Designed miniproteins, single chains, continued (3). Designs and how they scored, part 105

Each design is a single chain, and the fold is of that chain. pLDDT is the mean over its residues in the fold that is shown.

## One batch from the design tools (miniprotein)

Design m11649
Fold by ESMFold2-Fast:
Structure m11649 (fold): chain A 64 residues (1-64)
Amino acid sequence: SREELKARILSALRKLGPATAAQLAQLLDQSQATVSRALDELVAEGRVVRRRVGRTTLYSLAPA
């Protein structure tokens, strides 16, 4: 489910630090499109921060 994917993304970011959607897709064996949509929801919920660094978009856990 999407909620399970979102939980897995949060766990991965806690363990690995900032990551791209492509890196998360590879780690979680999901399509980049599916991971990007889950990340959009997590950003909208304020649980993940999206940052653009040059041509790279990095995602990290929001500060508590």
Scores: mean pLDDT 86

Design m11650
Fold by ESMFold2-Fast:
Structure m11650 (fold): chain A 91 residues (1-91)
Amino acid sequence: MDPAQVLAQMQQLLDQLKQAAKSGDIDKARQYADQLIDLALEAVPDNLEVQIEAGMIYIVLGVSDVTGIPQLELLVKLAERLVAIVKEALA
């Protein structure tokens, strides 16, 4: 997949994640976050900044699972950062 296609798909997933978060749909938010992480790691596999951001998203999802309290605003913020890092890495 070329960089423009990766960034377009990541933006689409981020928009879907934001909509899920706004509606309080934790299952859909988690699904879109997982897809964003997979796409980011596939596009830029050897980038520590991407790996750290992806790791933070997984920690937030894991804490939400353990506590039963979704951190949707933080999840969106981390996903936005992930997309920004991938955009910079592909430039």
Scores: mean pLDDT 83

Design m11651
Fold by ESMFold2-Fast:
Structure m11651 (fold): chain A 110 residues (1-110)
Amino acid sequence: MIEKLKEIVQAVKAGDYDRVIEILKELGAPEEAIELVRQAKADPSPARRAGYLAGAFQVLYEQLPADDTEAKELIAEAVNAVADRLHAEVQRLMDEKGLTRAEALRELSR
């Protein structure tokens, strides 16, 4: 499990959502989590993609034993990687278009 969760973190950092889906299937993750990643992959909106991915990792987190601290930390790292990718897109729009952060988030959510 732990090695596969580390691979999920790296796949999220790379934007490789096909690899995330593959690993979730190998882990026997709930179909709800897998479907949320498929929706993230298909959605052109970076903000909605981040929402779907965070939802998928929340479903996975809820399936873990309460005492599985290492697995929970890796899922938190995956969620942080999702947030970092969204923040990078927000910063890019602010820098390129002179938008405020709120305007950039609206642009990414359309």
Scores: mean pLDDT 81

Design m11652
Fold by ESMFold2-Fast:
Structure m11652 (fold): chain A 85 residues (1-85)
Amino acid sequence: SREERIRAVLLRIQAYDLNGDGVITRDEIRAVLETSGPVSDATVDDTLAHYDVDGNGVTTREEFIRVLGRELGLSEEEIAELLAA
């Protein structure tokens, strides 16, 4: 459902952006991935690159919501509402 897709985006943002500063760092991505066991730097870098659309080495909350929201089938209006919240 739409509500399930919205919840999935919010839960993943919460998991990656642990300090709530609106920036998802490489270290935060590593911490989330390592809940399933140790990961290589390449795996962390690949995950970051997937969401880091401008290639600056960090992902903003906005970039993360836009990429994941689109992948999960949210509309541009629903994505804009999440960004405004």
Scores: mean pLDDT 73

Design m11653
Fold by ESMFold2-Fast:
Formats: structure tokens, sequence, C-alpha cells
Structure m11653 (fold): chain A 85 residues (1-85)
């Protein structure tokens, strides 16, 4: 149970990191496009895996630690998800 939940959280973190890298490096995506992609991934976590907002904040913090240059986009994405709840 706890191990499976941790795997889901780790997979979501990796998915967001890979999306940021590919969108910026390959597609020259805008900050708004990156924000929307992150918001979609976080929303999927809530809807499909029933993740809590607290768990999403922990994922967002880990991603910001690895990619501080995307802190604002990540923060805005989390705000969008919180507003939709």
Amino acid sequence: EEELRKKVLDNLEDTIINAIKQLREKFKATDEQIERAIASALEHGIRYYKLTLEELRKIADKVKEKYPQFKEAIDRALERVEAAL
C-alpha cells in the first residue's frame, strides 16, 4: 500500500520533470505552456490516483528543488489545481 503510493508519487514527479525538459528543450515551450502541462499532470494525479493536495505539494517541492528555474510555473500550476478543487 505505502510502497505502491510512493511509486505513484515518484512516477508523477518523473513525468513532470521529463515533460518540462522536453517541452523547453525540443519544443521551445513558453512558461504558460509548461504551467499548463504541469497542471494537467497534477490534475490527473488527483482524478486517477486520488492523490491529496498535500501529496501534490510535496511533488511540486521536489521538482522545484531540481529545477528552481521553473518555480514560478510550478507554483502557478499548483494554484490552478487548488482553485479547481
Scores: mean pLDDT 78

Design m11654
Fold by ESMFold2-Fast:
Structure m11654 (fold): chain A 87 residues (1-87)
Amino acid sequence: MLEETKRLIEEAGRLLSKAAAYLEEGDYDKAIEYAEQAARKAEEAFRLAKELGPEGYTLGAAAGVLRAGAETEKMLAERKKEEEEKR
């Protein structure tokens, strides 16, 4: 449903914001956890948006951007964690 897809996008965005906040605070483990959760929520939103057809195109694009952002945030947190563990 349209409203469920919007809710998942909002949840993914909120989780991604938390991941970014934890990354900024140096809590890389939590940043990774929240980024993974954001990516999964965004992926579910993308699937639901695709089922909506043309009405879901804009929501699908938003979900795709959030998924890419979450994966990028996770990679950054993982790399920073490795750097901190070595030095």
Scores: mean pLDDT 84

Design m11655
Fold by ESMFold2-Fast:
Parts: C-alpha cells; structure tokens; sequence
Structure m11655 (fold): chain A 78 residues (1-78)
C-alpha cells in the first residue's frame, strides 16, 4: 500500500517539489521515501532520493520516483 504527499517550495527562482511516499510492506514493515525534484526554466531535475526507516525495494523506489516526476511535471506546466 502506498500513500503520497507533495509539497512545493520556491528557492532562488526555482521550485523544489518534495514527494513523500509511505510504503507498507507485506511483512508489516513501514518505509518512507522522500524524493526531491527541481523545476527551473522548464527543466525537471531529480535532486535526491532518501529512504527512511526500513529498506525500500527497487519497485517502491521507482513508484516514488514516478509519482515525484508526475508532480514536478504538473508544477512545470504552470
């Protein structure tokens, strides 16, 4: 199960889009994945991916990145 939240901050003329993904594993372990993207001059750049708590699978990390890029694209289109 995945839960996603997105926040946007403006820093030095660019927008930093932070996506928080909370993942529940079948073994009952929880992991939080924090993906930061930068939107500047129509370009989207992946800044960082942080995993907090238990280990995240490659699938969990890719799901969080996909959601973060979708959110960054929406911000870039404004």
Amino acid sequence: MYQFQTTVKEVDGKKIVTTFATVSHPDGKLVNIIVKTEVKDGEIKLVSVEVVGNEASEEDIEAAKKKALEAAKEVAEK
Scores: mean pLDDT 78

Design m11656
Fold by ESMFold2-Fast:
Structure m11656 (fold): chain A 88 residues (1-88)
Amino acid sequence: KDPIVRPKEKLREILEKVGITEETLTVEDLGSAIGLYAVEQGLLDPDDPLLTDVSGTLLGEILGVDRFDGRNSKEIYERLMKQVEVVE
């Protein structure tokens, strides 16, 4: 069962851009919101939809990466979990 998390300030700015204003959400909902942000900002590689270029974006800044590969979702989740407080 996915834990309930509270996003830190910079991550909250990303969530607000995709219409998420709740103080807490599930890790699954958080992952979906980050995916929606990447689509809306045009960050997906047109030749490979599993590659996302986040260089120079707020998402890249908070995750500490320039690019991520959806084939290595575990590393992205570990980085994302450092940007939230687990509440349950």
Scores: mean pLDDT 74

Design m11657
Fold by ESMFold2-Fast:
Structure m11657 (fold): chain A 83 residues (1-83)
Amino acid sequence: MTEEELKKALEEAKKLAEKERRSFRVLKVTYVDKDGNEHTFTLLLDASMTDEELEERLQRMEETSGVKVTGIELIGEIKGKAP
């Protein structure tokens, strides 16, 4: 998935959260590419997504791109309705 596709998906997810009043978890994912370089990206997940579904998604990314996920950190939640 390209960086532009990821950014567009994040913007669509934010609009979906506002429109559908759904909640999302914001995760910071750290991974090492096939050349040993460390990268980080921010991932929005539906709050109903299970840890097993997240693990499967990350494994698919590892197999497709030859990267290794080394860390996952929960940095916040986006609520569909602001307090």
Scores: mean pLDDT 69

Design m11658
Fold by ESMFold2-Fast:
Structure m11658 (fold): chain A 116 residues (1-116)
Amino acid sequence: MTPEELLAKIRAQIRGEAPPLTLEDLRKLVEHIDDPEVRAFLRALVAGALYELGLTPWQLKEAVADPELREKIFEAFLKLLRDNVGLEPITPESLELLRKLFDAGVEALLAEVDAA
């Protein structure tokens, strides 16, 4: 599956037109973690998670340095994925992949903030 096909599937899931993200979909997102469109999608989810917590992207560097706040941002990230895209029940394997996706989204958002 190409990054374009994967993102098209995610857009269909957001519209309720496709099944929830599977473990295989999460693996494919991790395989394409360096793709600019995948990183932009993950960055947008992290920005949304910050917004839900009343934080700005400018506060991200300080926020993720706090382990307790980083975990709250990750929980908000998972909630946004579950509510807007849909997720199958979280297993230890899917949780590890979701943490990798979250970390990539954080790095992508930090890079954009530092460039601005």
Scores: mean pLDDT 80

Design m11659
Fold by ESMFold2-Fast:
Structure m11659 (fold): chain A 79 residues (1-79)
Amino acid sequence: ELDKLVKAIDFYISLIALYDPDRAARLRNEVAELYEKKDFEGIQKLLEEAKADYDRVLKRSNLTEEQRKEIEELIKSLE
């Protein structure tokens, strides 16, 4: 359902905000616009985009190995 997708994307946006707050803000604005339009497919595409951006940040961020694993485990628990 739409609410479940919004909750999932908010989770990834919150994680992205820890490393790239500008990108997180842009994604939040785009999600809000799609939510008002009830564009379920658009939100799902943004979720995939947010996951891809987050994966890219994980590979290039200065996160400790422990922090990275903790975040990865949280993502797996959400899926």
Scores: mean pLDDT 71

Design m11660
Fold by ESMFold2-Fast:
Structure m11660 (fold): chain A 66 residues (1-66)
Amino acid sequence: SNISDLQRRIDDLDRQIDELSRQAAEAAAAGDWDRFRELLARIDDLSRQKSSAQSQLDSLQSSYSS
């Protein structure tokens, strides 16, 4: 179902954001600011995708109300 697909997508995005966040912290600790900026840009992109998926999920939940 669309709801299950969106839940899976949100879970996948959360996993990717967590992984990239750890890599960004490592890059910052190593003084690799170029890598840090690249990782932050990707985290921002994934966060926007997650917000979009969450909005779609919320819309579907409202359609199947209470």
Scores: mean pLDDT 85

Design m11661
Fold by ESMFold2-Fast:
Structure m11661 (fold): chain A 61 residues (1-61)
Amino acid sequence: SRALVEELLAELEALARANPNDLGALLEAIVAMWQRAEEEKLSQEEKDELGARADAILAAL
């Protein structure tokens, strides 16, 4: 759902801002985000949005 996409992105952004130099924690968060997206059966459009916005969050660090 759209709400899940927003929740996953908010969790990633909060972790990235709190721990910008902890690449291990960031990688684990990214993996967990995509596992939840697959488990919840996000649409391809929702996955594309999630990926693009997650990349933007990480690029801004």
Scores: mean pLDDT 80

Design m11662
Fold by ESMFold2-Fast:
Structure m11662 (fold): chain A 70 residues (1-70)
Amino acid sequence: MDAATRQELIDRLQTELGMSRQAAQDLLDGLLALGYTTREQLLEAIDRIKRTLDNGVAAGRAAAAELAAA
């Protein structure tokens, strides 16, 4: 992976997921170790992680509302 693509992906992880630079680097290195090697594959993986986190937040809010209603 070229340095410009790596920097773009780190910047996206920091901006979109609120990660520190170190956490973004660690996540990106983990994805590369799992065989995600192209910019397209890495962007799709980041989008899936973001959707999972967004869904988790929504599920957490729903669970909190149910507990508050009980």
Scores: mean pLDDT 77

Design m11663
Fold by ESMFold2-Fast:
Structure m11663 (fold): chain A 76 residues (1-76)
Amino acid sequence: SELREKLLRGEWVETENFDDILEALDLARELGRPLVIETDDGKRYVLDATGDREEVVQKLLEIVKKHKKFKIRLEP
């Protein structure tokens, strides 16, 4: 609930947990908002929540494989 509340407010959430990233993706899709992920090397990825869910999840897995810590938020 705390994760969901922060994401709804457009706040950054720090996580090492892939389940948190999937929850954020599902919320992003529900609301039609882009998901933003910042990796521990300072790179930022903006993921369009529209389109094929399986394709978006594959992109997420490629990002997650390479990094240990993430900051996530939903764009307005």
Scores: mean pLDDT 82

Design m11664
Fold by ESMFold2-Fast:
Structure m11664 (fold): chain A 68 residues (1-68)
Amino acid sequence: SLKDKMREVSFEIASITLKRVGLWLKYTKDPTASAAEKEALRQEIAKLDDEIAKLTAQEHALLAQLKA
């Protein structure tokens, strides 16, 4: 059902958000990380942000279908 699909998308967003929090904590709390290591972490976080944005757009599309 549409509600089941929305639940699945919401769960995936939550999972990716938790992963992003972990990477962000490493980025902000590791005083020994090199500039290259921090740049790699920043790029990984940016990739997850893009993925969350795409999943959020999918959730909005499913909500629009539910209202129809």
Scores: mean pLDDT 84

Design m11665
Fold by ESMFold2-Fast:
Structure m11665 (fold): chain A 68 residues (1-68)
Amino acid sequence: SMVEERFEAVVRRLNDVQLRADQMTPEQLRAELQAIKAELEALKKEADPELQEGLDVLIASIDAELAA
């Protein structure tokens, strides 16, 4: 499904950002995490309950990183 394809793409992007975090400025990292969070929030509106639970965990993880 389109939702599953977008979820996989966002997870790949998040993994890429995490691997490159030490090479980013704080501003670049924050912008990337905010963009990923926005896409996860959009996916949550279209997702089934099981996927929504997984998305909530990822969103909470990103929120913790943004609050640091």
Scores: mean pLDDT 84

Design m11666
Fold by ESMFold2-Fast:
Structure m11666 (fold): chain A 77 residues (1-77)
Amino acid sequence: TEAFRAGLEALVAEVEAAARALAAQGRLDDAYTMAHNASVFFRTLAEQSRDPEVAAALAAASARMEALAKELRDQAA
């Protein structure tokens, strides 16, 4: 539903903001761990979902978090 998608987008935005705040404090390992764990969590939920629209939204959230984790890892290198 649109309400589920809006709630998921808000949650993803909060996790992204929290991870970027940790990175701004020099806590790149903590920021990466937060983004990576969120990606794994959303991917697992997507694989277990019986609703294809819910599964697609969760898979998109997972991909967005994995992209953030990669960005944060590349900043630490």
Scores: mean pLDDT 86

Design m11667
Fold by ESMFold2-Fast:
Structure m11667 (fold): chain A 148 residues (1-148)
Amino acid sequence: ASEEAVREAAEEIAKLFKYIADAAKGTPEQLRKNMEKAREELKKIAELAQKDPEGVRKAVNEILTKAIEKLKEDGDEKGAFVAEQIRKEMNRFLDAAVEGKKDPKKLEEALDEFIESLRVLASSEGIRDAVVKTAEYMRKEAEEIAAK
């Protein structure tokens, strides 16, 4: 995997999870605005994945694995569940992004499906605090990789 592609992906992943955290903390209007920003960052991540799929997948899985490990060490079962769902959906999204080189409709559908999944998590009563914590952990891990 390209070190440059890993760093570029980590920068966009950090922005993505900042917007997800802000969405989960916010009012319904802030949720909407931050999910629109998250969609634009996912589109950038898809474009990077189309150029270097291995580099982007490496960055995603390193960030998500470290965040999941920290949440499990903290005994945060809700945070670990949220993080594992995001990892699963992110990997599916990356697969669709690569296929989107030949079928742009597949990328658009994958963007809409993943954003709706994230919106549901960010707006779900009783899990919002876990979404905030998980997103902030992922953002921090992404920022550490991007700074290298």
Scores: mean pLDDT 87

Design m11668
Fold by ESMFold2-Fast:
Structure m11668 (fold): chain A 106 residues (1-106)
Amino acid sequence: MVYVSLEELRENPASVLAKIIEEKPKVLLIDAQIATPQELADLGHLLGLITTRLPDVKIVVGVTPFAFRIIQSSPGPVPENVTFVPVDSLASEEEIREKLTEAAKL
């Protein structure tokens, strides 16, 4: 199981992708509390690359309640192994990680 923090995702998404492809986790947890349309598009592209190279990976993505609403109202083709979970922006990193871990058990 690999956890990617919001800080890691924002600092260098290419390095995050390389690390995931190298480690080949069965479960991937991503804190993606991003809100801009560009960041959401970049996230979608990253998820597509990961699911193409690691078809057996289970991905749980923590998003803002606002982003979650957009995903629900405009359901594009979401890969079967990707689950989006709304997370509170005031939640601690530990609380976010725990919530994503619980969602990964489903």
Scores: mean pLDDT 76

Design m11669
Fold by ESMFold2-Fast:
Structure m11669 (fold): chain A 107 residues (1-107)
Amino acid sequence: SLEEAVKSLLELGKALANSPNRQQRLDGARLLTSAAMAGNKEAAEYALRVGKELIDEGDPEGAFYAAVSAAYLGRFDEAKEFMDKAIELGNEELAKEVRALYERIKA
């Protein structure tokens, strides 16, 4: 079921997000962001925290996950700041995803 899938994403995402390994934390942020997009607030809060840590390390994907999670928490000013960072630091493909998020927030 969708509920079971979201719960699995949350549990695995939290485990990876608590890793000392940066790549595993990035993978965790990705899974938590997916759960957040399905409406899970706990996942959004975890993804935002991990994404902020990753952006401080200069990771553009971390900025994207922080932006999406902040938006799902209704923190739109913070989400915009992270989207701007993801566009500046990321490649063309990441920039396209971030622009799509901007359009969704402005609608």
Scores: mean pLDDT 81

Design m11670
Fold by ESMFold2-Fast:
Structure m11670 (fold): chain A 84 residues (1-84)
Amino acid sequence: LLELAEKLAEAMKAGDVEAAKEYAEKLTEKIRELAKRGTEEDKKLVIEAVKIIDEALKQVPAEARAAVLEALVPVGEAAAEALS
């Protein structure tokens, strides 16, 4: 999970929208898997992944920002579900 979040963060900071979409999809899938278990450890991993992505958002190139935010919508939805 955290390795995928780091890869997504690097793609976001590079303005690589296609890579960001790919890693966002993979991260969304992993978060949904963890949500099915709902353990305290899994919730902590999801929180840490969200923090990595939030920090990367501060460094996204302006021209890529709208597309990156769109790619992150499924990640945010999956994280909200996992943490509820």
Scores: mean pLDDT 82

Design m11671
Fold by ESMFold2-Fast:
Structure m11671 (fold): chain A 82 residues (1-82)
Amino acid sequence: EKEKKEKTIEELKEMLEVQIERAEEAGYEEAVEYLRKAIENLESDIEKALEYFEKALKELGLSDEAVEELIEKLKTYIKNKL
């Protein structure tokens, strides 16, 4: 159980780091800030981490529908791995 949680957090952190690199190269400073806050909260408060990730996606110009779908997929992934 603990191993599954640690692996899930590691995978989410890796995904967010890739998004930070892309957002930074594209000049989305606000999105980068929210993505960094999401990473900071991954181990201590996964719900707050997802909230910051949602804010980052909105700053990147994703539609509310696309943001909702992606966050729902991540929540399902986390639930299935924990």
Scores: mean pLDDT 76

Design m11672
Fold by ESMFold2-Fast:
Structure m11672 (fold): chain A 80 residues (1-80)
Amino acid sequence: MEELSLEDLLKKIDELIKKILSQEKPSKKDIEELIQLLKQYASLTPELKSYLESIIKELEKALKEEDYDKIKKILEELLS
């Protein structure tokens, strides 16, 4: 079930990142949902796990600090 689940997961991650970037003040719930989706993606892709875990930690820290500008910067770099 890797192919179908992974493709759907990546689509949801992409759509959620674009939604967060389109908002002046992103919802905390949307960011928390994105973090959970990224954790699932890391579990399915051992080769990217260390990279994704690094991003997840930065997002969790920025969310705790309510630093939405940093969250957006991290997400823009992830899409690039």
Scores: mean pLDDT 80

Design m11673
Fold by ESMFold2-Fast:
Structure m11673 (fold): chain A 100 residues (1-100)
Amino acid sequence: MSKLIVEAELEKKDAYVRIGVVLSKKVEKTEVEASNEDAQTLATDNVLLLAAKANGTKGIFTAYTKKEDIDEVLKETKVLVENLSGEKVEVKVSIKVEEL
């Protein structure tokens, strides 16, 4: 199995932001973790969502795939950032792959 990890960090601003990670295909397991307790998360087999105040919130989006699928999932994964309210926020995103 392989693991796709998307890490996102929100600036500290007066804003509410949604981060979405959309996978190219259904995967075996997904997880979303947020550093902010007020953050709302959703993990489905192909869509991962985090909605949080831009108070330096960090999000970790994890997708567990078959080894043969990881290259396709990595290449076609989309990270979407939407400012729901307040000031415009910069989001730092890093993507990495781990073999299990």
Scores: mean pLDDT 83

Design m11674
Fold by ESMFold2-Fast:
Structure m11674 (fold): chain A 59 residues (1-59)
Amino acid sequence: SDKQKKIEEELKSLKEYLERLERDAVRAHIAGDHDTMAALLKQIKEVEERIKKLEEELK
């Protein structure tokens, strides 16, 4: 269905975005940038929650 295809495309984009955020969080940690790391960890959690909700819709 069109809805399933859109969800699969959004999941792919979100997973790619998550990988970028995780790399950026590692860089912030190495740099000792606590504020940037905290902001990135918050974004990672929000993206992970969105991925979980979309995966539940594919049941």
Scores: mean pLDDT 87

Design m11675
Fold by ESMFold2-Fast:
Structure m11675 (fold): chain A 87 residues (1-87)
Amino acid sequence: KKKERLKELAEAIKKLIESEEGEKVKENLEKLLKGTPEERKDSEAYLISLAEKAKEEDEENKEKYEYLIELFKKGLSPEEVAEILKL
């Protein structure tokens, strides 16, 4: 069930990666997986801010971005970040 929800988010995540800030999105996802606790916190805040901006600009995927923001706010485990990177 959680994997199905992550697949629903794949389009929203892909759009963030394909944006002008896509390289920074990838770097921040890598920091969530491999970074220090401080780097992870900064990366989480950055990804939340980008998802909130994307939510305002892309109403078709609003629910997907809302769920993605909730996941980031809860704090992702390294396993969950690895699944997102595999999407």
Scores: mean pLDDT 73

Design m11676
Fold by ESMFold2-Fast:
Structure m11676 (fold): chain A 91 residues (1-91)
Amino acid sequence: MEKIFEELVASAKPLLEGLAERARQATTKDELIALSTVALLYAGIAKRSGDPEDLKAAAETFRALAEASQPFDPVAAEHYRKKAEELEKAA
């Protein structure tokens, strides 16, 4: 379990750094839904690792998702904002 988790964390870090930028560029609901699913997975990994940089990257991703989702789904946008705040407090 631990070795598989370490490999997942190593793979996730570059993707976490890119997710926020990708979310800001998203223009369709389908793209935002796909990105939110990946972001939720990586937020779980960040919480498990406890690395402040991973937690900050995950928080930035959810802030970007909240902003991008606002015109499509204000309820989902509010949920992403709360998720970002939770991750920022954990960092």
Scores: mean pLDDT 73

Design m11677
Fold by ESMFold2-Fast:
Structure m11677 (fold): chain A 90 residues (1-90)
Amino acid sequence: SRDEELLARIEALAAEAEAALAAGDGEAALDRILELADLALQLSDREEAIGGLRAALAAVRGMRAAGLVDPERAAAAEAELEARIAELRA
């Protein structure tokens, strides 16, 4: 299904983000996490979409706390993800 294809791409992006973090490239990891979040929004199941966005938010917060990403970029990403989670829960 389309959701199965989206979930496979989300898993691949999560693996790429982990690889980027292991390499010390927090900015590349953030790019992958934000792309993953955009795909999660396309999932037909609302709870799966919320789950994906919450995982992305946790990852961004972790990267920011570790000093691996630009703090302004991370703060903007956190705000956007929180807003989208709130939208889906409405």
Scores: mean pLDDT 88

Design m11678
Fold by ESMFold2-Fast:
Structure m11678 (fold): chain A 69 residues (1-69)
Amino acid sequence: SAEAAAKAGREAGRAGALGDREGMLRGAQTSEDNGGSFGAAYAGGHEGRRSGDPELGAEGGKKAAEGGA
């Protein structure tokens, strides 16, 4: 679902901002397990890394998962 993908993107984005690669992968896998895109959620993690702020990273990850990367 779009909601599940957005949630996974937020988790990946937050993890990325914290430098947590394992968290980014977990977010991407959660998206795939819910019928979403692994790639979109993982891209959210990269957006999180760019922000460097966990809260801003989470927001960026959500936007990436929604197609707003």
Scores: mean pLDDT 72

Design m11679
Fold by ESMFold2-Fast:
Structure m11679 (fold): chain A 68 residues (1-68)
Amino acid sequence: MLVTMSNGEKGSIVSRIVGLILLAEAHKDTDPKLAEKYRKETIELLKKVIESNSPYKEDYQRLLEKLE
């Protein structure tokens, strides 16, 4: 059964994804290994959101392509 995502769900997921990306960028110069860990976690989260067939999957796919 198809389930529609709410605007609140979008805000929560976007904030978490952006936070992880910012952490990866912040650590890339200081601790590249930690930055890589955050990047991989972001990729896994994006894959799960894309698989949910949400209306924002195209934005998440574009972001995933930029990360890996």
Scores: mean pLDDT 69

Design m11680
Fold by ESMFold2-Fast:
Structure m11680 (fold): chain A 98 residues (1-98)
Amino acid sequence: MEEKIREAYRLVLQADESGSLEDYEKAAEMNEELRDLFLEYIRAVKLAPKSIFAKIQAEAIREYVRALYSGSQAVRDEAMRRVLKAMIEGLLEEEKKK
C-alpha cells in the first residue's frame, strides 16, 4: 500500500508539471484508497472544468498524497481530515450556485 501511494505521489507531481488528466488517472489506478477520489476529480474536471469543487478536490488530494510521502501517521491523519473538509466545503459551494 505505502509503496503504491508513493508511486501515485510521483505520478501526481508529474501530472502537476504536465497538466495531464491522463497522468492523474494512472495515479488513481495504482492506489485503491485514492482511486475513487481521483476518478471523481477527473469526472468533475471533464464535466465542469471551472467548477470550484473540482479545484478544491484536486488540491486536497495532492495534499493528502504529499502527507503520505512524509511517513508520519499524525500528518497523514491531519491531511485526510483536510481532504474530507475541502471536499464537503466544495460540494456545499457548488450546491449554493445551482
Scores: mean pLDDT 54

Design m11681
Fold by ESMFold2-Fast:
Structure m11681 (fold): chain A 88 residues (1-88)
Amino acid sequence: SEIVDLAIAALNAQLANTTNAKEKAILQAAIDKLKANPDLSRDEVFKLLNLTNLQLQKVRLDELEKQGDTSVQPQKDALEKQIAFINS
């Protein structure tokens, strides 16, 4: 699928510029899922990319919280609600 191939290329480019180990694992998992499922529809690919982006944002908020930013909890709660909506 052209859309699957484009998504893999985009995620590989992002992975190449990523230094955080947890973010690398999330990007690699998304790439592996796309490679295992070349027949995914456009909607399924966009859903996967959306979920991947939300997971990356959560990692970044977790790192900020670890560095002492106590203001991130409402943003983490919002991300969990967005993930729930996408999975419903």
Scores: mean pLDDT 87

Design m11682
Fold by ESMFold2-Fast:
Structure m11682 (fold): chain A 64 residues (1-64)
Amino acid sequence: MTEKIIKILRENIAAAKAQGDNRERELEILLGVIYVAYAVSKVIGDKEATKELEKLIKEVEKLR
C-alpha cells in the first residue's frame, strides 16, 4: 500500500521538475504531503517506506 503512494509521490516530483514557472508552490505542497506520509510510515513501523520517503524529502528540498 505505502509503496504505491511512494511511487505516486515520485511521479509528482518528476512532473514538478518538468515545470518551469510557478513550480515553487507545487514543490512546497508536495513536501508537506511527503512529511505527513513520512510521519505515518514511522507510526505504523514501515521501515522501507520511511527510508524511501526520507529520500523523497531530500530530493524535493534539493529542488527548492
Scores: mean pLDDT 75

